# Designed miniproteins, single chains, continued (2), part 87

Each design is a single chain, and the fold is of that chain. pLDDT is the mean over its residues in the fold that is shown.

## One batch from the design tools (miniprotein)

Design m7000
Fold by ESMFold2-Fast:
Structure m7000 (fold): chain A 85 residues (1-85)
Amino acid sequence: SHELQAAIAAMRAMGELTDIRLEGLVATKDDPEKQKKIDEVARKASREVMRLIHEGLANNMSLSELMARLDKVVAETRKKVKEII
């Protein structure tokens, strides 16, 4: 179903965000200020994924549009974490 495919896409995006956060925290283990920035970036990205899923389902957003927006959130989060490291 459309809802199931959207849920799978969201779970994949959240998994990627978790990996990005953990990799960033390991890379910055001796820098608490950088770890705090990485946590904040990851938290905001997770909130955005949840917002996109909720809004997308409420407005019958296409799966391709939803996946494109989720991919953009993941890519932007990866870039921001790399800039902090």
Scores: mean pLDDT 88

Design m7001
Fold by ESMFold2-Fast:
Structure m7001 (fold): chain A 85 residues (1-85)
Amino acid sequence: MVEEVRRLAEEIVEAVRAGDMEKAQELEERAAKLAKEAALAGSPEFPEILKILLEAGVEIAKILGEDPEEVEAAANKLLEKVDAM
């Protein structure tokens, strides 16, 4: 699963760089589904999956000219909610 999420993260970043936001959204939905499946299964790979997606999100924010600290803060809040479940 980690390798599939890593490939999806790379493809999402490339889609954003190409300006293909529809493709980026489709790939993000697929990555989110895999992360949710890993969380529900109690997968030991789940923390690494979250880290890969967080790193991709920060890179995307930089490409789009968004504040990467806002993306990182949102991801940290999501991680805290997951840890509380």
Scores: mean pLDDT 73

Design m7002
Fold by ESMFold2-Fast:
Structure m7002 (fold): chain A 58 residues (1-58)
Amino acid sequence: METASLKGLTPEQKYEVLKLLNPNASKETAEMIPDDFKLPLAGLTPEQREKVLELTGQ
């Protein structure tokens, strides 16, 4: 399963990633995501996947 690491992202960048999956995501939720969390790319649209990879530097 393809995953994107959120390691090294700022809280604002984590929030941008979360908004792509859930537009109702809060900044507080994004800030609580640990650096060892890997975001599954399965189920994302090609556009969402591209944006996640861009934001994560992959």
Scores: mean pLDDT 73

Design m7003
Fold by ESMFold2-Fast:
Structure m7003 (fold): chain A 73 residues (1-73)
Amino acid sequence: LEEELRAAVEAVGGTVTASAVSGNAVFLRVRIPRERLPALRAALAELSKRVHALQVEEREEGDEVLVELAAVR
């Protein structure tokens, strides 16, 4: 799950700045250019079909967006 989330983030031009894993739960902190946010949202929507739960928090910071992800398989 962590590798799938990280790959999806990096494929759309995001950067993972922090990660943590606890059992089946994965937590990622991501920075992504604002212009690439729709692509990230689309990738996460596809991943949400394959996991039990996916939580997404977004905060805009200038030309970038900070995204915090929590996922459970």
Scores: mean pLDDT 79

Design m7004
Fold by ESMFold2-Fast:
Structure m7004 (fold): chain A 79 residues (1-79)
Amino acid sequence: MLSLEELKELYEKDETFRRIVDAAIELIEKYGAAATTTAQIAEKAGVSRATLYRYFASKEELILTALALKAAEEVEKFR
């Protein structure tokens, strides 16, 4: 897995990665991580599941990445 700093840089520079992460965060916030599927995330992000799996090895990696980036964003808002 990439470091948090590398993930933040990828989020700012790669539009496809950002769309996948944003879609994951929104679906997790509305339905919870357990109810959220990679198929729903890919559809909402406007990407194929093959494209999603080029960025993330598993659903678990995607969820952890999305939550880590969301937590980092919230912390940075207070600084």
Scores: mean pLDDT 79

Design m7005
Fold by ESMFold2-Fast:
Structure m7005 (fold): chain A 95 residues (1-95)
Amino acid sequence: MERGRKLGKEAKEKVLKEKDEDKAGKLATEMVRKSSPEDQPYVLDGILEAMAEKGFTKGGTEAAFTAGEKTGWPVSVVSGRQIRGVGLYVDNLLK
């Protein structure tokens, strides 16, 4: 089933509708945290794409950090658009 891809699209749409960066970050973190390891790459990809479009660097960083902590999945916050390599650089932005 293409559930992960569908969840990613839903996550992107939800984040795009959010006006507040902090609220978007909390929503993104919650969606990533609730995702299964199999679905998480798709959900995070959709979230990071939406965050990049809105310029929400902090929100994207929080989502990427949550994904890394939960699954050990390498993520990148640099573009805020896709899951790429590891960046524990995300912790520096959250401090």
Scores: mean pLDDT 61

Design m7006
Fold by ESMFold2-Fast:
Structure m7006 (fold): chain A 100 residues (1-100)
Amino acid sequence: SMQDRLLEVVLLLSEAQRRIDAGDLEGARSLVERARELLQEMYKQSTDPEIQKLLQEGIRLLDELLRLIEERAPREEIDRVLGRARDTLVQALDLIEQQR
């Protein structure tokens, strides 16, 4: 279901944070890339404009996060963007739960 896939994305981002905290930026990058692929698939399957908007914002934030990781940006910037992505996706999850 979309809820199950969105939960998987949130868990992938939590694991990415753990990898970043451990200095494993390549491990974090791979997890963020997987999360982005799942969000793109959910975006294609979604028919709810509000959910689509949040998924699109999440994809944009993950693209920014991947760029920051590639550029080896300061940890504070990486953490800020990851936090914003997580918050956006939690909002999408809450919206999906309200539609049950």
Scores: mean pLDDT 88

Design m7007
Fold by ESMFold2-Fast:
Structure m7007 (fold): chain A 68 residues (1-68)
Amino acid sequence: SALDKLLASAKKLIDQLLASHRDRLSPEQLRELIEAAVDWMLSNSSLSEEEKAELRRELTAYVDERLA
């Protein structure tokens, strides 16, 4: 589905942002950077409001796991 493909792309983007910036940004700054990138991505998607909410929940859990 489009949701599954975007979720996979978002997780890959999060991994790239963490790999590139983890050494120079605090966990709080990393979260802000990731949230901004995800918001931009979702704003440019044709997903429903419900699908965007589901994707945000999945990505929040993914980031929490990686920053724990």
Scores: mean pLDDT 84

Design m7008
Fold by ESMFold2-Fast:
Structure m7008 (fold): chain A 89 residues (1-89)
Amino acid sequence: NNQQRSQILQRIADGVGRVLGSDNSLYLTSLGSSYYYLGQYQLSRDYFQQSIDSNPDNSVSWQNLSRSLSLLGQLDLSRQYQQLSDQLS
């Protein structure tokens, strides 16, 4: 049941946010991953972008942003961000 699955993952994302605080790059990465698993790739992209904005050296966030962009059909931007992730590793 996709609706039940979405509700559970949204609740997990919200809970992580309340524990870690909104400005933490790790918290934002966790939110992005949760929305990615929900199939909400635009929200996933937005949270990974916020994670990078707070910590540009986070290679994991760059890699995950690249994946979200690929699923949104933004293949050129996905490729560019994958290269940035590889340079930080």
Scores: mean pLDDT 76

Design m7009
Fold by ESMFold2-Fast:
Structure m7009 (fold): chain A 71 residues (1-71)
Amino acid sequence: SMEERKKKLIEELRRLIDQVEAKAKEMGNESLLRAVQQLREQLDKAEKNDAPIEVYENLLRQARLLLDILE
């Protein structure tokens, strides 16, 4: 169950990061594109190190904040 929750969280996080990136590219916002790149690097590092679920929850929160800025 925890493993399934972690996988769903990673899937949701990837989806949100892709959404923010698409929006940032559409608007030509270079600073947001850099923030997206940083989130992708943090996510890749977390997956490589088999980080605890809290790390992915924090990354999800960051992705949500970036999306909210684009509203």
Scores: mean pLDDT 85

Design m7010
Fold by ESMFold2-Fast:
Structure m7010 (fold): chain A 86 residues (1-86)
Amino acid sequence: MMSPEELAAEFEAEVAATEELMEELRELAKKNPELKEEIEEALKRVEKMLAEARARAAAGDYETALYTATMALMYAAIAKTYALRK
């Protein structure tokens, strides 16, 4: 089972991956004005999930923090996939 230090490291990695994907979504919204509203709504949801994950990490609950960050990453990935459908 993961140590607290390993959970914290995995959490930071998931957060970083999610933030990179959020930046890709922001650029996609700039290039595709017709998708802007849907992408901005998705970004708000991801930001809310990351804020919850960070709050859990601050409370020492890295297991829940990692789970929530992983859900945020998946949501961002799904949003990007839907936005790229032509």
Scores: mean pLDDT 83

Design m7011
Fold by ESMFold2-Fast:
Structure m7011 (fold): chain A 90 residues (1-90)
Amino acid sequence: SEAEKALKYLEEAIKAAEAGDYESAVKYARLALDHLVSSQINTKEAREAKKHIVEAIKAAEAGDAESAVEHLKLAKEHLEKAIKEYEKEK
């Protein structure tokens, strides 16, 4: 699913940010955001995930590894909750 692709890209963004590779962190975070938008999941948890992805991109562009990693991990937690709630509605 598109949401699962977004989750995969968030995991790659976290790895890149933890390694100090801010260019790759921004690239993967943007891909995660694009796939999350394409998923059409518009729950509160999905909106929180999108918010944290945007904040992570800003932090990574500023070279703030700690803030970037924190926001990417929060985005992942909210996205996992969004996917879980979406699966319950099937």
Scores: mean pLDDT 84

Design m7012
Fold by ESMFold2-Fast:
Structure m7012 (fold): chain A 101 residues (1-101)
Amino acid sequence: SKKLVVTTIESAIKELKIALESYRKGDRKSALFHLDIALGLLRISRGVFKLEGDEEGYEYLEKAIRIVDEVIRKLKEGKGTEEDIEKAIKELEKLKKEVEK
């Protein structure tokens, strides 16, 4: 279902925006927590699409997971910045528009 892909990406975007606000306040632990929530939501939804054999929905969620996972990786390595979270939000918003057409 396109609606499930869109709704999951929207939820991930909301979590990334909370993570960005936390990061700007110097709360890196809270930022990582909300990024991990976004990643969890995307992985659960991807699992549903895998079970249903929906390859297109699966691929969109795989792309979203890679975007969020890369930001988490950079932040955990001490190389992540505010701009990485902002870029990830923009990439997820673009991906959402691709799904919606």
Scores: mean pLDDT 88

Design m7013
Fold by ESMFold2-Fast:
Structure m7013 (fold): chain A 85 residues (1-85)
Amino acid sequence: MEALVERIRAAAALADAALADEDEVFRGVVQIALAVALLLAEKGHLEEAAEMLREVARRLRATGRPSAEAAARALEEVARELERA
């Protein structure tokens, strides 16, 4: 569990970096969603955490940025691991 939480934090950092030049409101909404996903995972709500990470990944891909796509892939990988945990 602790390793999965650390991976969510790492993926969240990648997403934040990928959105550095994006609209402040959009970046803030993504940061809040990632914080909620982290809290859900820490409390053992793994399916809900995975769903939140997938939603953030979809929004990141919608920006069309290569760095955002890399962050989306990292979030999707962590979501798959949470669903199998």
Scores: mean pLDDT 78

Design m7014
Fold by ESMFold2-Fast:
Structure m7014 (fold): chain A 84 residues (1-84)
Amino acid sequence: SAADEALIANLNRHLAHLFSTLSKEEAKELTLRSVRQLLRHRGFSEEEIEEVLERLEKIFEESGDDAEKFIEETSKLLREALAK
């Protein structure tokens, strides 16, 4: 939806700011927290949230030091998860 795309765009900008101002590990921890809170507020079950966060941690590992790649792949994951 347009609302989900606006949400993802806002999150993308926020993540870019976090990775430019904080350590990689601190930015990761805040990203995981923000995504968990977002999904919980959207009515996802704890099981569904855990599955998304597990995929997000894998994306972080596979992205290495490429913050832009991590942000792009995170946006794709959230777009898939929010599509219903």
Scores: mean pLDDT 83

Design m7015
Fold by ESMFold2-Fast:
Structure m7015 (fold): chain A 72 residues (1-72)
Amino acid sequence: GEEMEKAIERAKEAAERAAAQVKAYLGTEATATIEVTEDEVVATVESPELTYTLVVKGEERTETASGTGADG
C-alpha cells in the first residue's frame, strides 16, 4: 500500500542523512552508497580508516562500524 511506500521513502531519507553525516565526519575520501530494496535500506560509508554500515528493516536498525587497522 501507499503507507509502506512512504515508510520505505522515509527510511531511505534517514539512511541518506545518516550516511551524509558519517561521510562529513570522515572527510572527502569517504564514499557513501545507499541500496534500497522492497523491505530494507542499506547505507554503507567506506573510508581508508573506517567502514560504517546501517541496515534498516522495518523497525529494526543495525549499525556496524569496522576499523581498517591492524586489529580489523
Scores: mean pLDDT 75

Design m7016
Fold by ESMFold2-Fast:
Structure m7016 (fold): chain A 65 residues (1-65)
Amino acid sequence: ASIEQALAELQKLPQEQAAGLLFQDGQDAEAAGDTDRARLYYQLLLQHFPNSSYAAAAQDRLDAL
């Protein structure tokens, strides 16, 4: 499935759970060496879930990439 379709599924979840899943996907992409995919997940988290507890950590990761 596309990242856009995955995001639509995440938007059906509570904000904190959805943000946590995006943050985990970003970390998994970083661990796999896929920096472009990691950056995309962190950007999606900040765009759609800016008030989540994961927003600051996602911004820190983007600043490091």
Scores: mean pLDDT 80

Design m7017
Fold by ESMFold2-Fast:
Order: structure tokens, then sequence, then C-alpha cells
Structure m7017 (fold): chain A 57 residues (1-57)
């Protein structure tokens, strides 16, 4: 289901950030955004970009 795919990608995103793999984390943000509709995709990208920026600070 879509919900299971989103949950799997969110877990992979979190694991990538924990491992310091910023490129992998960005990849998963883009994959999740591609599965969401306009407003939700924009919100997810903003949250993902913020989390990546915070992890790099």
Amino acid sequence: SLQQKLADLAEKFTDALAAGNVDEARKYVDEMASLLSGEQAEKWRAMGDGAIAHAQA
C-alpha cells in the first residue's frame, strides 16, 4: 500500500541520517515526495530539507 511505502521510505530516511549518508537521505526525501500530492509533497520536502540541514549543522 501507499502508506507502507511511505513508512518504509521514512525509516530508510531516518537510518540514512543516522549513518551520516546525506545523499541517501535526499534520495529518500525525493522518492517520498514523488508519492504524495502537491501540498503534502511540498510539506514533506520542507521537513526533509530541514532535518538534513539540522543534521549537517
Scores: mean pLDDT 81

Design m7018
Fold by ESMFold2-Fast:
Structure m7018 (fold): chain A 69 residues (1-69)
Amino acid sequence: EEKERLIKEAEELVKRADELEKSGNYDQAIEAYREAIELYKKVEGPMHPRVLELSARLAEIVKKKIKKK
């Protein structure tokens, strides 16, 4: 029950981060992805496939932000 609620919160953050990324709000998207990753690490552990996937996505957004400056 607790884990299911935290995963749902993490997925809401991922959805929000996707919207922020589409709007070009990379800083806010990065923050939302970081929070989602922390929730997944807390319930599933740091080596879970979803954590690795979201971490890779976060790295891509950071790269886009640096490239556009």
Scores: mean pLDDT 81

Design m7019
Fold by ESMFold2-Fast:
Structure m7019 (fold): chain A 74 residues (1-74)
Amino acid sequence: KLADLTKALIELLSDESARVTPAELARRAGVSQQTVNDNLSLLIRFGSLKAERVGNTTLYSVSEEVLKFRKKIE
């Protein structure tokens, strides 16, 4: 469900150490990998997430901008 994807994305943004693949998010949320990729691309475009290619997979994590912002408001 889209609501489950939204929860997973909020959890990803809330955890500095979290590294997730699109396949893992698709499995957790019960949505297609394309739906996950579309949402991840939007968050990268907004500077909220970063993408790191490790071998043949891509890991998504919180961007430095979000980490700096959270540290500043804590």
Scores: mean pLDDT 75

Design m7020
Fold by ESMFold2-Fast:
Structure m7020 (fold): chain A 92 residues (1-92)
Amino acid sequence: AEIDFFLYEDGKLVETLGTGLSTEEQIREAARRAVERVKESGRPLDVVIKSTGSMAEAARATEIFLDVALDEGVRVDVEFKGLTVYLTLRPA
């Protein structure tokens, strides 16, 4: 199934990181882009992950995102709501 990633700043959509993503490579690229935006802005940003299929897919996408963020030193708070995951990315 497909995963959609949206990047928000202060409740405003600032970038669609990807829609219909299905491969680990595509998900890692979306995650790296979000981390890049946080590091460049120096501000907290929210990522919304939507799965069209299952909680397992949303969880897998979240796991990949956390792996990328940890590698880059970005802190992440996670909240699950059904098939939607809310990530708050914080610089340093």
Scores: mean pLDDT 82

Design m7021
Fold by ESMFold2-Fast:
Structure m7021 (fold): chain A 68 residues (1-68)
Amino acid sequence: SMEEEWRRFREVAEGIKADIRRLTDPEQIDGLVDAFRIYADDVVARHPELREEVDRIVAEIEALAREA
């Protein structure tokens, strides 16, 4: 269901945020952000109704990566 996919997406996003905060290698951080963007695009393709919320979380993760 969309609700299950959205819950899973948020769980993955929280893990990615935690990883970005602990990682020090810019290449590893960039790879993690790129992988997450691919995953986010796939989720939006299957559930277009989640676009705005997914885009918000992607922006948060990209902002964290820039600060790291």
Scores: mean pLDDT 87

Design m7022
Fold by ESMFold2-Fast:
Structure m7022 (fold): chain A 63 residues (1-63)
Amino acid sequence: MGLGLRIALHELRTRYGLSDEQLAEAAALAAAGDLEGLVAFLVSHGIPREVAEGLARAAIAGR
């Protein structure tokens, strides 16, 4: 698991209160390299789009 993914998951847990199940789904989308799907998933869980885009890029390691 990449450092960027670990940092993104930590922020999603501590700052936005995502559950372990939601974090597992986010990690799966990041592993698939699905930037648009990950951003849409995060936005659907109440994360602002600008923040979701930043965290998604960090999770996918610079995309």
Scores: mean pLDDT 79

Design m7023
Fold by ESMFold2-Fast:
Structure m7023 (fold): chain A 100 residues (1-100)
Amino acid sequence: SVLEELDEEELEKFEEYKKEIKEIYESMTPEELEEARAQLERMLASAPSQPNKDLKFEFVLLTYQLLLKDLGAAETLALIQVYAENNRIEKAIEIAEKAL
């Protein structure tokens, strides 16, 4: 389990981020959710095509794709954020791609 790979501090951050994302999502109106999706689609459409993948840039694009698929995907979004912040960006990308 990917959660079993997290230490006590990382698990605490995971639960905090999950709660924050869930609260934001649950506070949004249907109109605000539609506007958020439209903005994410615009950001993805304007993303430059690059010959060399910057892992941080790839991670940002995958995060936008996950949000566009499910704005309420609090558990997945919190998990990849914790991995990325702990200098495990390749694992964060793997988790994000599997969730798509």
Scores: mean pLDDT 79

Design m7024
Fold by ESMFold2-Fast:
Structure m7024 (fold): chain A 100 residues (1-100)
Amino acid sequence: STLEEERRLWEEQVDDPEMAALAELLARMAAALAEYLREANPEAAALFEEAARLAAAGPARLPEAMELIARAIELIEDEELRREAAELAAAVRAAALAAR
């Protein structure tokens, strides 16, 4: 699967401190979005919360966390917030790919 391929490509970078920092940043951002959306979009909040848990487990779980973030963003009803969240997720993914 695509996630399995991405995870395999990330495994060689698991001990990279830059990748660890990105995982920590993603975990914090996803947790903050989950808290913010808890009342307005509980379904999106639940996916962001799970993504934060996966990202907190380390860089090897980043592809799975990013997939959940993409799914959570699609559930956001506020179009401006959805756009901002999508831009942020794209920036994190680009930074992760550049770290290779």
Scores: mean pLDDT 77

Design m7025
Fold by ESMFold2-Fast:
Parts: C-alpha cells; structure tokens; sequence
Structure m7025 (fold): chain A 68 residues (1-68)
C-alpha cells in the first residue's frame, strides 16, 4: 500500500476528526477516509475507516474502539 496524498484533518461540530488519504493498492487508487470520535466517558476513541474506489464507491468500512 502506498500513500499518494493526505488531506488536512477537519474538526466536525461533534468534536470528531476527519482526514482523507489517497492510497494505491495493487496499482489502483483508493480514497481512505478516517474519522476519529472521542469518547470522554471511557477515555477511548472510535475510529472509522472507509475505503472508496476511483469511482467513489464504498469498498470497505472498518470500525474500531481504541482505549487510552
């Protein structure tokens, strides 16, 4: 996997951080959108990664909870 470009992180009104990366997998370009939502009650973050192909179709979505 190669990272081709990365956008500046954007803070959403709910305190979530969103960033986008263009990546290349097996010669094809994809856009990876990462959303990091803080959960202050548990001292954790919910990370959601969405992979889109060159046509903007969602190929995969992954959600994980990261404890501090």
Amino acid sequence: MEVLSESEPVVLPDGSLVSEREIRIDGKKYTLTTTLTPDLATRSFVRTETLRDENGNVVSTKTETISA
Scores: mean pLDDT 77

Design m7026
Fold by ESMFold2-Fast:
Structure m7026 (fold): chain A 73 residues (1-73)
Amino acid sequence: MEEAIKEAVRAAEESAKRAKEAKSLEEGIGQVLRGIGDALDAGLKAGVADEVLNHPEVKKAITEGLEAMKSLA
């Protein structure tokens, strides 16, 4: 459980970083969606998808990625 949450947080944080470095809205959206997908996959495989989705660090990373997209739009 803890390892799956840590992996999901890492995936979300990496995707947010890549989204912030994106040069276009399309590139940034692609990075955010990939991070969400990776985090959900880790949570689903461990049976803790709800805990992953509600984790403060996962939510923060996703929110930061989405805010970066608003700046590109």
Scores: mean pLDDT 76

Design m7027
Fold by ESMFold2-Fast:
Order: C-alpha cells, then structure tokens, then sequence
Structure m7027 (fold): chain A 106 residues (1-106)
C-alpha cells in the first residue's frame, strides 16, 4: 500500500541518518552530529504518525520511541564527554534495535 511504502522509505531514511550521525562522530564534527540528531528526531516523529495511521499499537510505538530517546540521549552524553567510540557503539546498537522493533511492529 502507499502507506506501507511511506513507512518503508522513512525507516530507510532514519537508518541513513544513523549512519550519517556515526560518520559525524568519527570525524569529530560535533555541529554536524547535532544537526543530524535534529533531522533524525523529525523523521522519527513522521514515522510515528505513519505507524499510528497503519494501526500499530501505542505500546509498540512507545517501545520504538523509548529506544530512540535512550540511544540519542546516551550518544549525546558520550559525545559531550569526548567518548566518541562509546557514542558510535550506542548508535550502532540503537539503529539495529530500532530496525528490529519496527520490523516486528509492521
């Protein structure tokens, strides 16, 4: 369906933004990392609206939200501490868990 295709494209865009965030951290480009996090949060809000339209439960949406919020908060904490390798690991795990939860929900 058109809605299923929109969700699929948003998931792909979000995964690409995770990869861009990881690259920004590896390059120690803090302003780029913050910009990508803002773009990621906007795409996540768009995804949640589409998941709700698709009939995904609020419980499953909240699980996805909690994973994203935890991942981005912890990654930002590590970046602010100069712990770039830990920030990369957090984002890589968060990206994987995000995909697993979305795939299970749809």
Amino acid sequence: SPLEEEIRKLVEEIEKLFDKAITAIKNKNYPEFQKIVEELMKKIDELFAKLKEAGVSQEDIDKIRNVIEYTLTLANYYVNQGKYDEAVEVLERGKKRFKELVDKAI
Scores: mean pLDDT 90

Design m7028
Fold by ESMFold2-Fast:
Structure m7028 (fold): chain A 64 residues (1-64)
Amino acid sequence: MQAEVRALTRAAATPRQARVADLVEVEGLSQAEAAERLGISPATVSRYLDEYDAIAEAVFAALA
């Protein structure tokens, strides 16, 4: 179930949103470290994570 939600969320997200989520969740970087790696602001990282979480919630609801 969790692996399916992750795969579907990744497919539904933009490549930028998925990359931010990968850096934080898979690679274990902080939001500040992900922002530094991608050359964007921490506020932009936070926004992409919020958008990715919203997609994950929608995917989880659709699978229920």
Scores: mean pLDDT 78

Design m7029
Fold by ESMFold2-Fast:
Structure m7029 (fold): chain A 65 residues (1-65)
Amino acid sequence: SEKEFQEKSLEINEKRQKELQAFIKEILSNTSLSDDEKLKLAMEESEKRTEEIFEEYLKLAKEQE
């Protein structure tokens, strides 16, 4: 159902958002990294996580029917 898709996608989003925020916070607090290195790592991780979230949504959509 549409409601089940919304509920499961919200759970995926909340979990992934918390994990990304924790990762960014850890990188920002790392005094051994330059600002440029922090930005590069944040961008690479964000791109990877966006792809993973989209693939989870595609799988969930296919399982709805």
Scores: mean pLDDT 79

Design m7030
Fold by ESMFold2-Fast:
Structure m7030 (fold): chain A 78 residues (1-78)
Amino acid sequence: SVGAAIRRLRDEAGLSQREVAERVGVSQATISAIERGRRPLPARLIRPLAEALGVEPRVLVELQVDEGIEELKRAVFK
């Protein structure tokens, strides 16, 4: 999932949820909810989150597209 991938990227960067939240300008609860899949990653946070994680914004966009394709497959082929 997008949330699981964000958690992995955060761990690889050596950052806590609090540190990412402070850099992005949101609450730690917001980062936790996104990583657990309880909240979608809003488009407005893609660039700030990518900067905080040290990745290109396209990396997070590609994760969202892949998840959207998988949802479409489940809807059509089941």
Scores: mean pLDDT 80

Design m7031
Fold by ESMFold2-Fast:
Structure m7031 (fold): chain A 60 residues (1-60)
Amino acid sequence: MVEKILKEKEEVVKEATERTKEIAKNIKDPQERAQAIAKVIAEENAKLAELDKQLQEALE
């Protein structure tokens, strides 16, 4: 169970990294790029927080 949650965390980080790379390649305007990246980071942090909660529950 713990290993599955850790894999999901790794996948979330990998997906956010790929999305950030695509934004950097496709959005040339610095302001739009910064806003799009900030949104990806916020979504990543929210998903990681939920997985961290699940991990804590699995260890207790």
Scores: mean pLDDT 82

Design m7032
Fold by ESMFold2-Fast:
Structure m7032 (fold): chain A 80 residues (1-80)
Amino acid sequence: GVKENIKKGILEMIKKEAPGLSEEQREELAEAIVEKALEAALKEDHESFYQKAIEAIKENKHLLTEEQLQKLIDAFESLL
């Protein structure tokens, strides 16, 4: 479904930009992003989707090193 495809895309981005995350940390972060950004994705609001994804990443900064946090924010901002 749409939620599964969105989560897959998010997981691929996290794997690329923050390869040092554990599988558990990666899944937790991806789920948090999906929960926050899903409504925007269902409305096909591309700008709001990436903005909400960045907000979810910042709210879950405890899962990330400072370098991983910055790389993920930069990656998602590049898609705005």
Scores: mean pLDDT 82

Design m7033
Fold by ESMFold2-Fast:
Structure m7033 (fold): chain A 92 residues (1-92)
Amino acid sequence: SLITEAASLLTAAAINVIGGEANRKFLKKNPIEGYEQAIQDYQSGIENARRALELAEKAGDEELAKLSKRVLEEGQKGLAEAQAELDKLKAK
């Protein structure tokens, strides 16, 4: 069902966004590599959350759509912050 597929994509998106946050938090050893990995994780999370939102909206599941949008927004924020920090490190 669309709801089951959306829920699976949302789960994957949440795991990706958490992975991005974790890579950012533990960057002290390898800051450039850590931010590059965080960017990849956030990009994957954003894509999965966008797909989850589309399917949730098609299914008419308002709560799943709302949660998918929240994960999408969190992933977009994390991506922007990770990109800004990486740019700052490379600008020297």
Scores: mean pLDDT 86

Design m7034
Fold by ESMFold2-Fast:
Structure m7034 (fold): chain A 96 residues (1-96)
Amino acid sequence: LEILSELTKLPVDELQEHLEKVSKKPSSEIKECPICLESFTSPVQTRCGHTFCESCLEKWFNACKAKGKPVCPICRQTLEEEDIGSLALKKAVEKV
């Protein structure tokens, strides 16, 4: 009941962060690759649901593999070599 009054006391910037935190999983579309910070080139989705450029993910995977087991840079879930080439995403685009 008083939550709305509390929210209106926050600055606009903090209010936006609070809304983003409540909706922590917006639609599966990510604006930019978190590795290169640019628009996706040949986007590939890992099994953990994070999307990266195919070349960025491949470079990260190879670098991590040299140090041990490759993991996602966002959630650190185990990555597999099969995740680098998302044929499923390409098939969906070609079907349209």
Scores: mean pLDDT 60

Design m7035
Fold by ESMFold2-Fast:
Structure m7035 (fold): chain A 75 residues (1-75)
Amino acid sequence: SSEELERLLRELDEAIRAGDVERAREILAQIESLTLSPEQRAHLSVVLRILAQTARERGHEELAEELERRADELA
């Protein structure tokens, strides 16, 4: 659902800002389990690119690359 996706995206942002890479990966796995509409996939792609930039700025290069790769797969 839209509500579930938005909740998970908020939790993902919080995990990245906290530097909790393990929690971020758990949340990404939960997002992957969702059945998303084309509009939700497009939204997710944009948000993941923004979160990748946040991860990179905080020194989490590997996580940033993972987020960018997943965003590309959704486009």
Scores: mean pLDDT 87

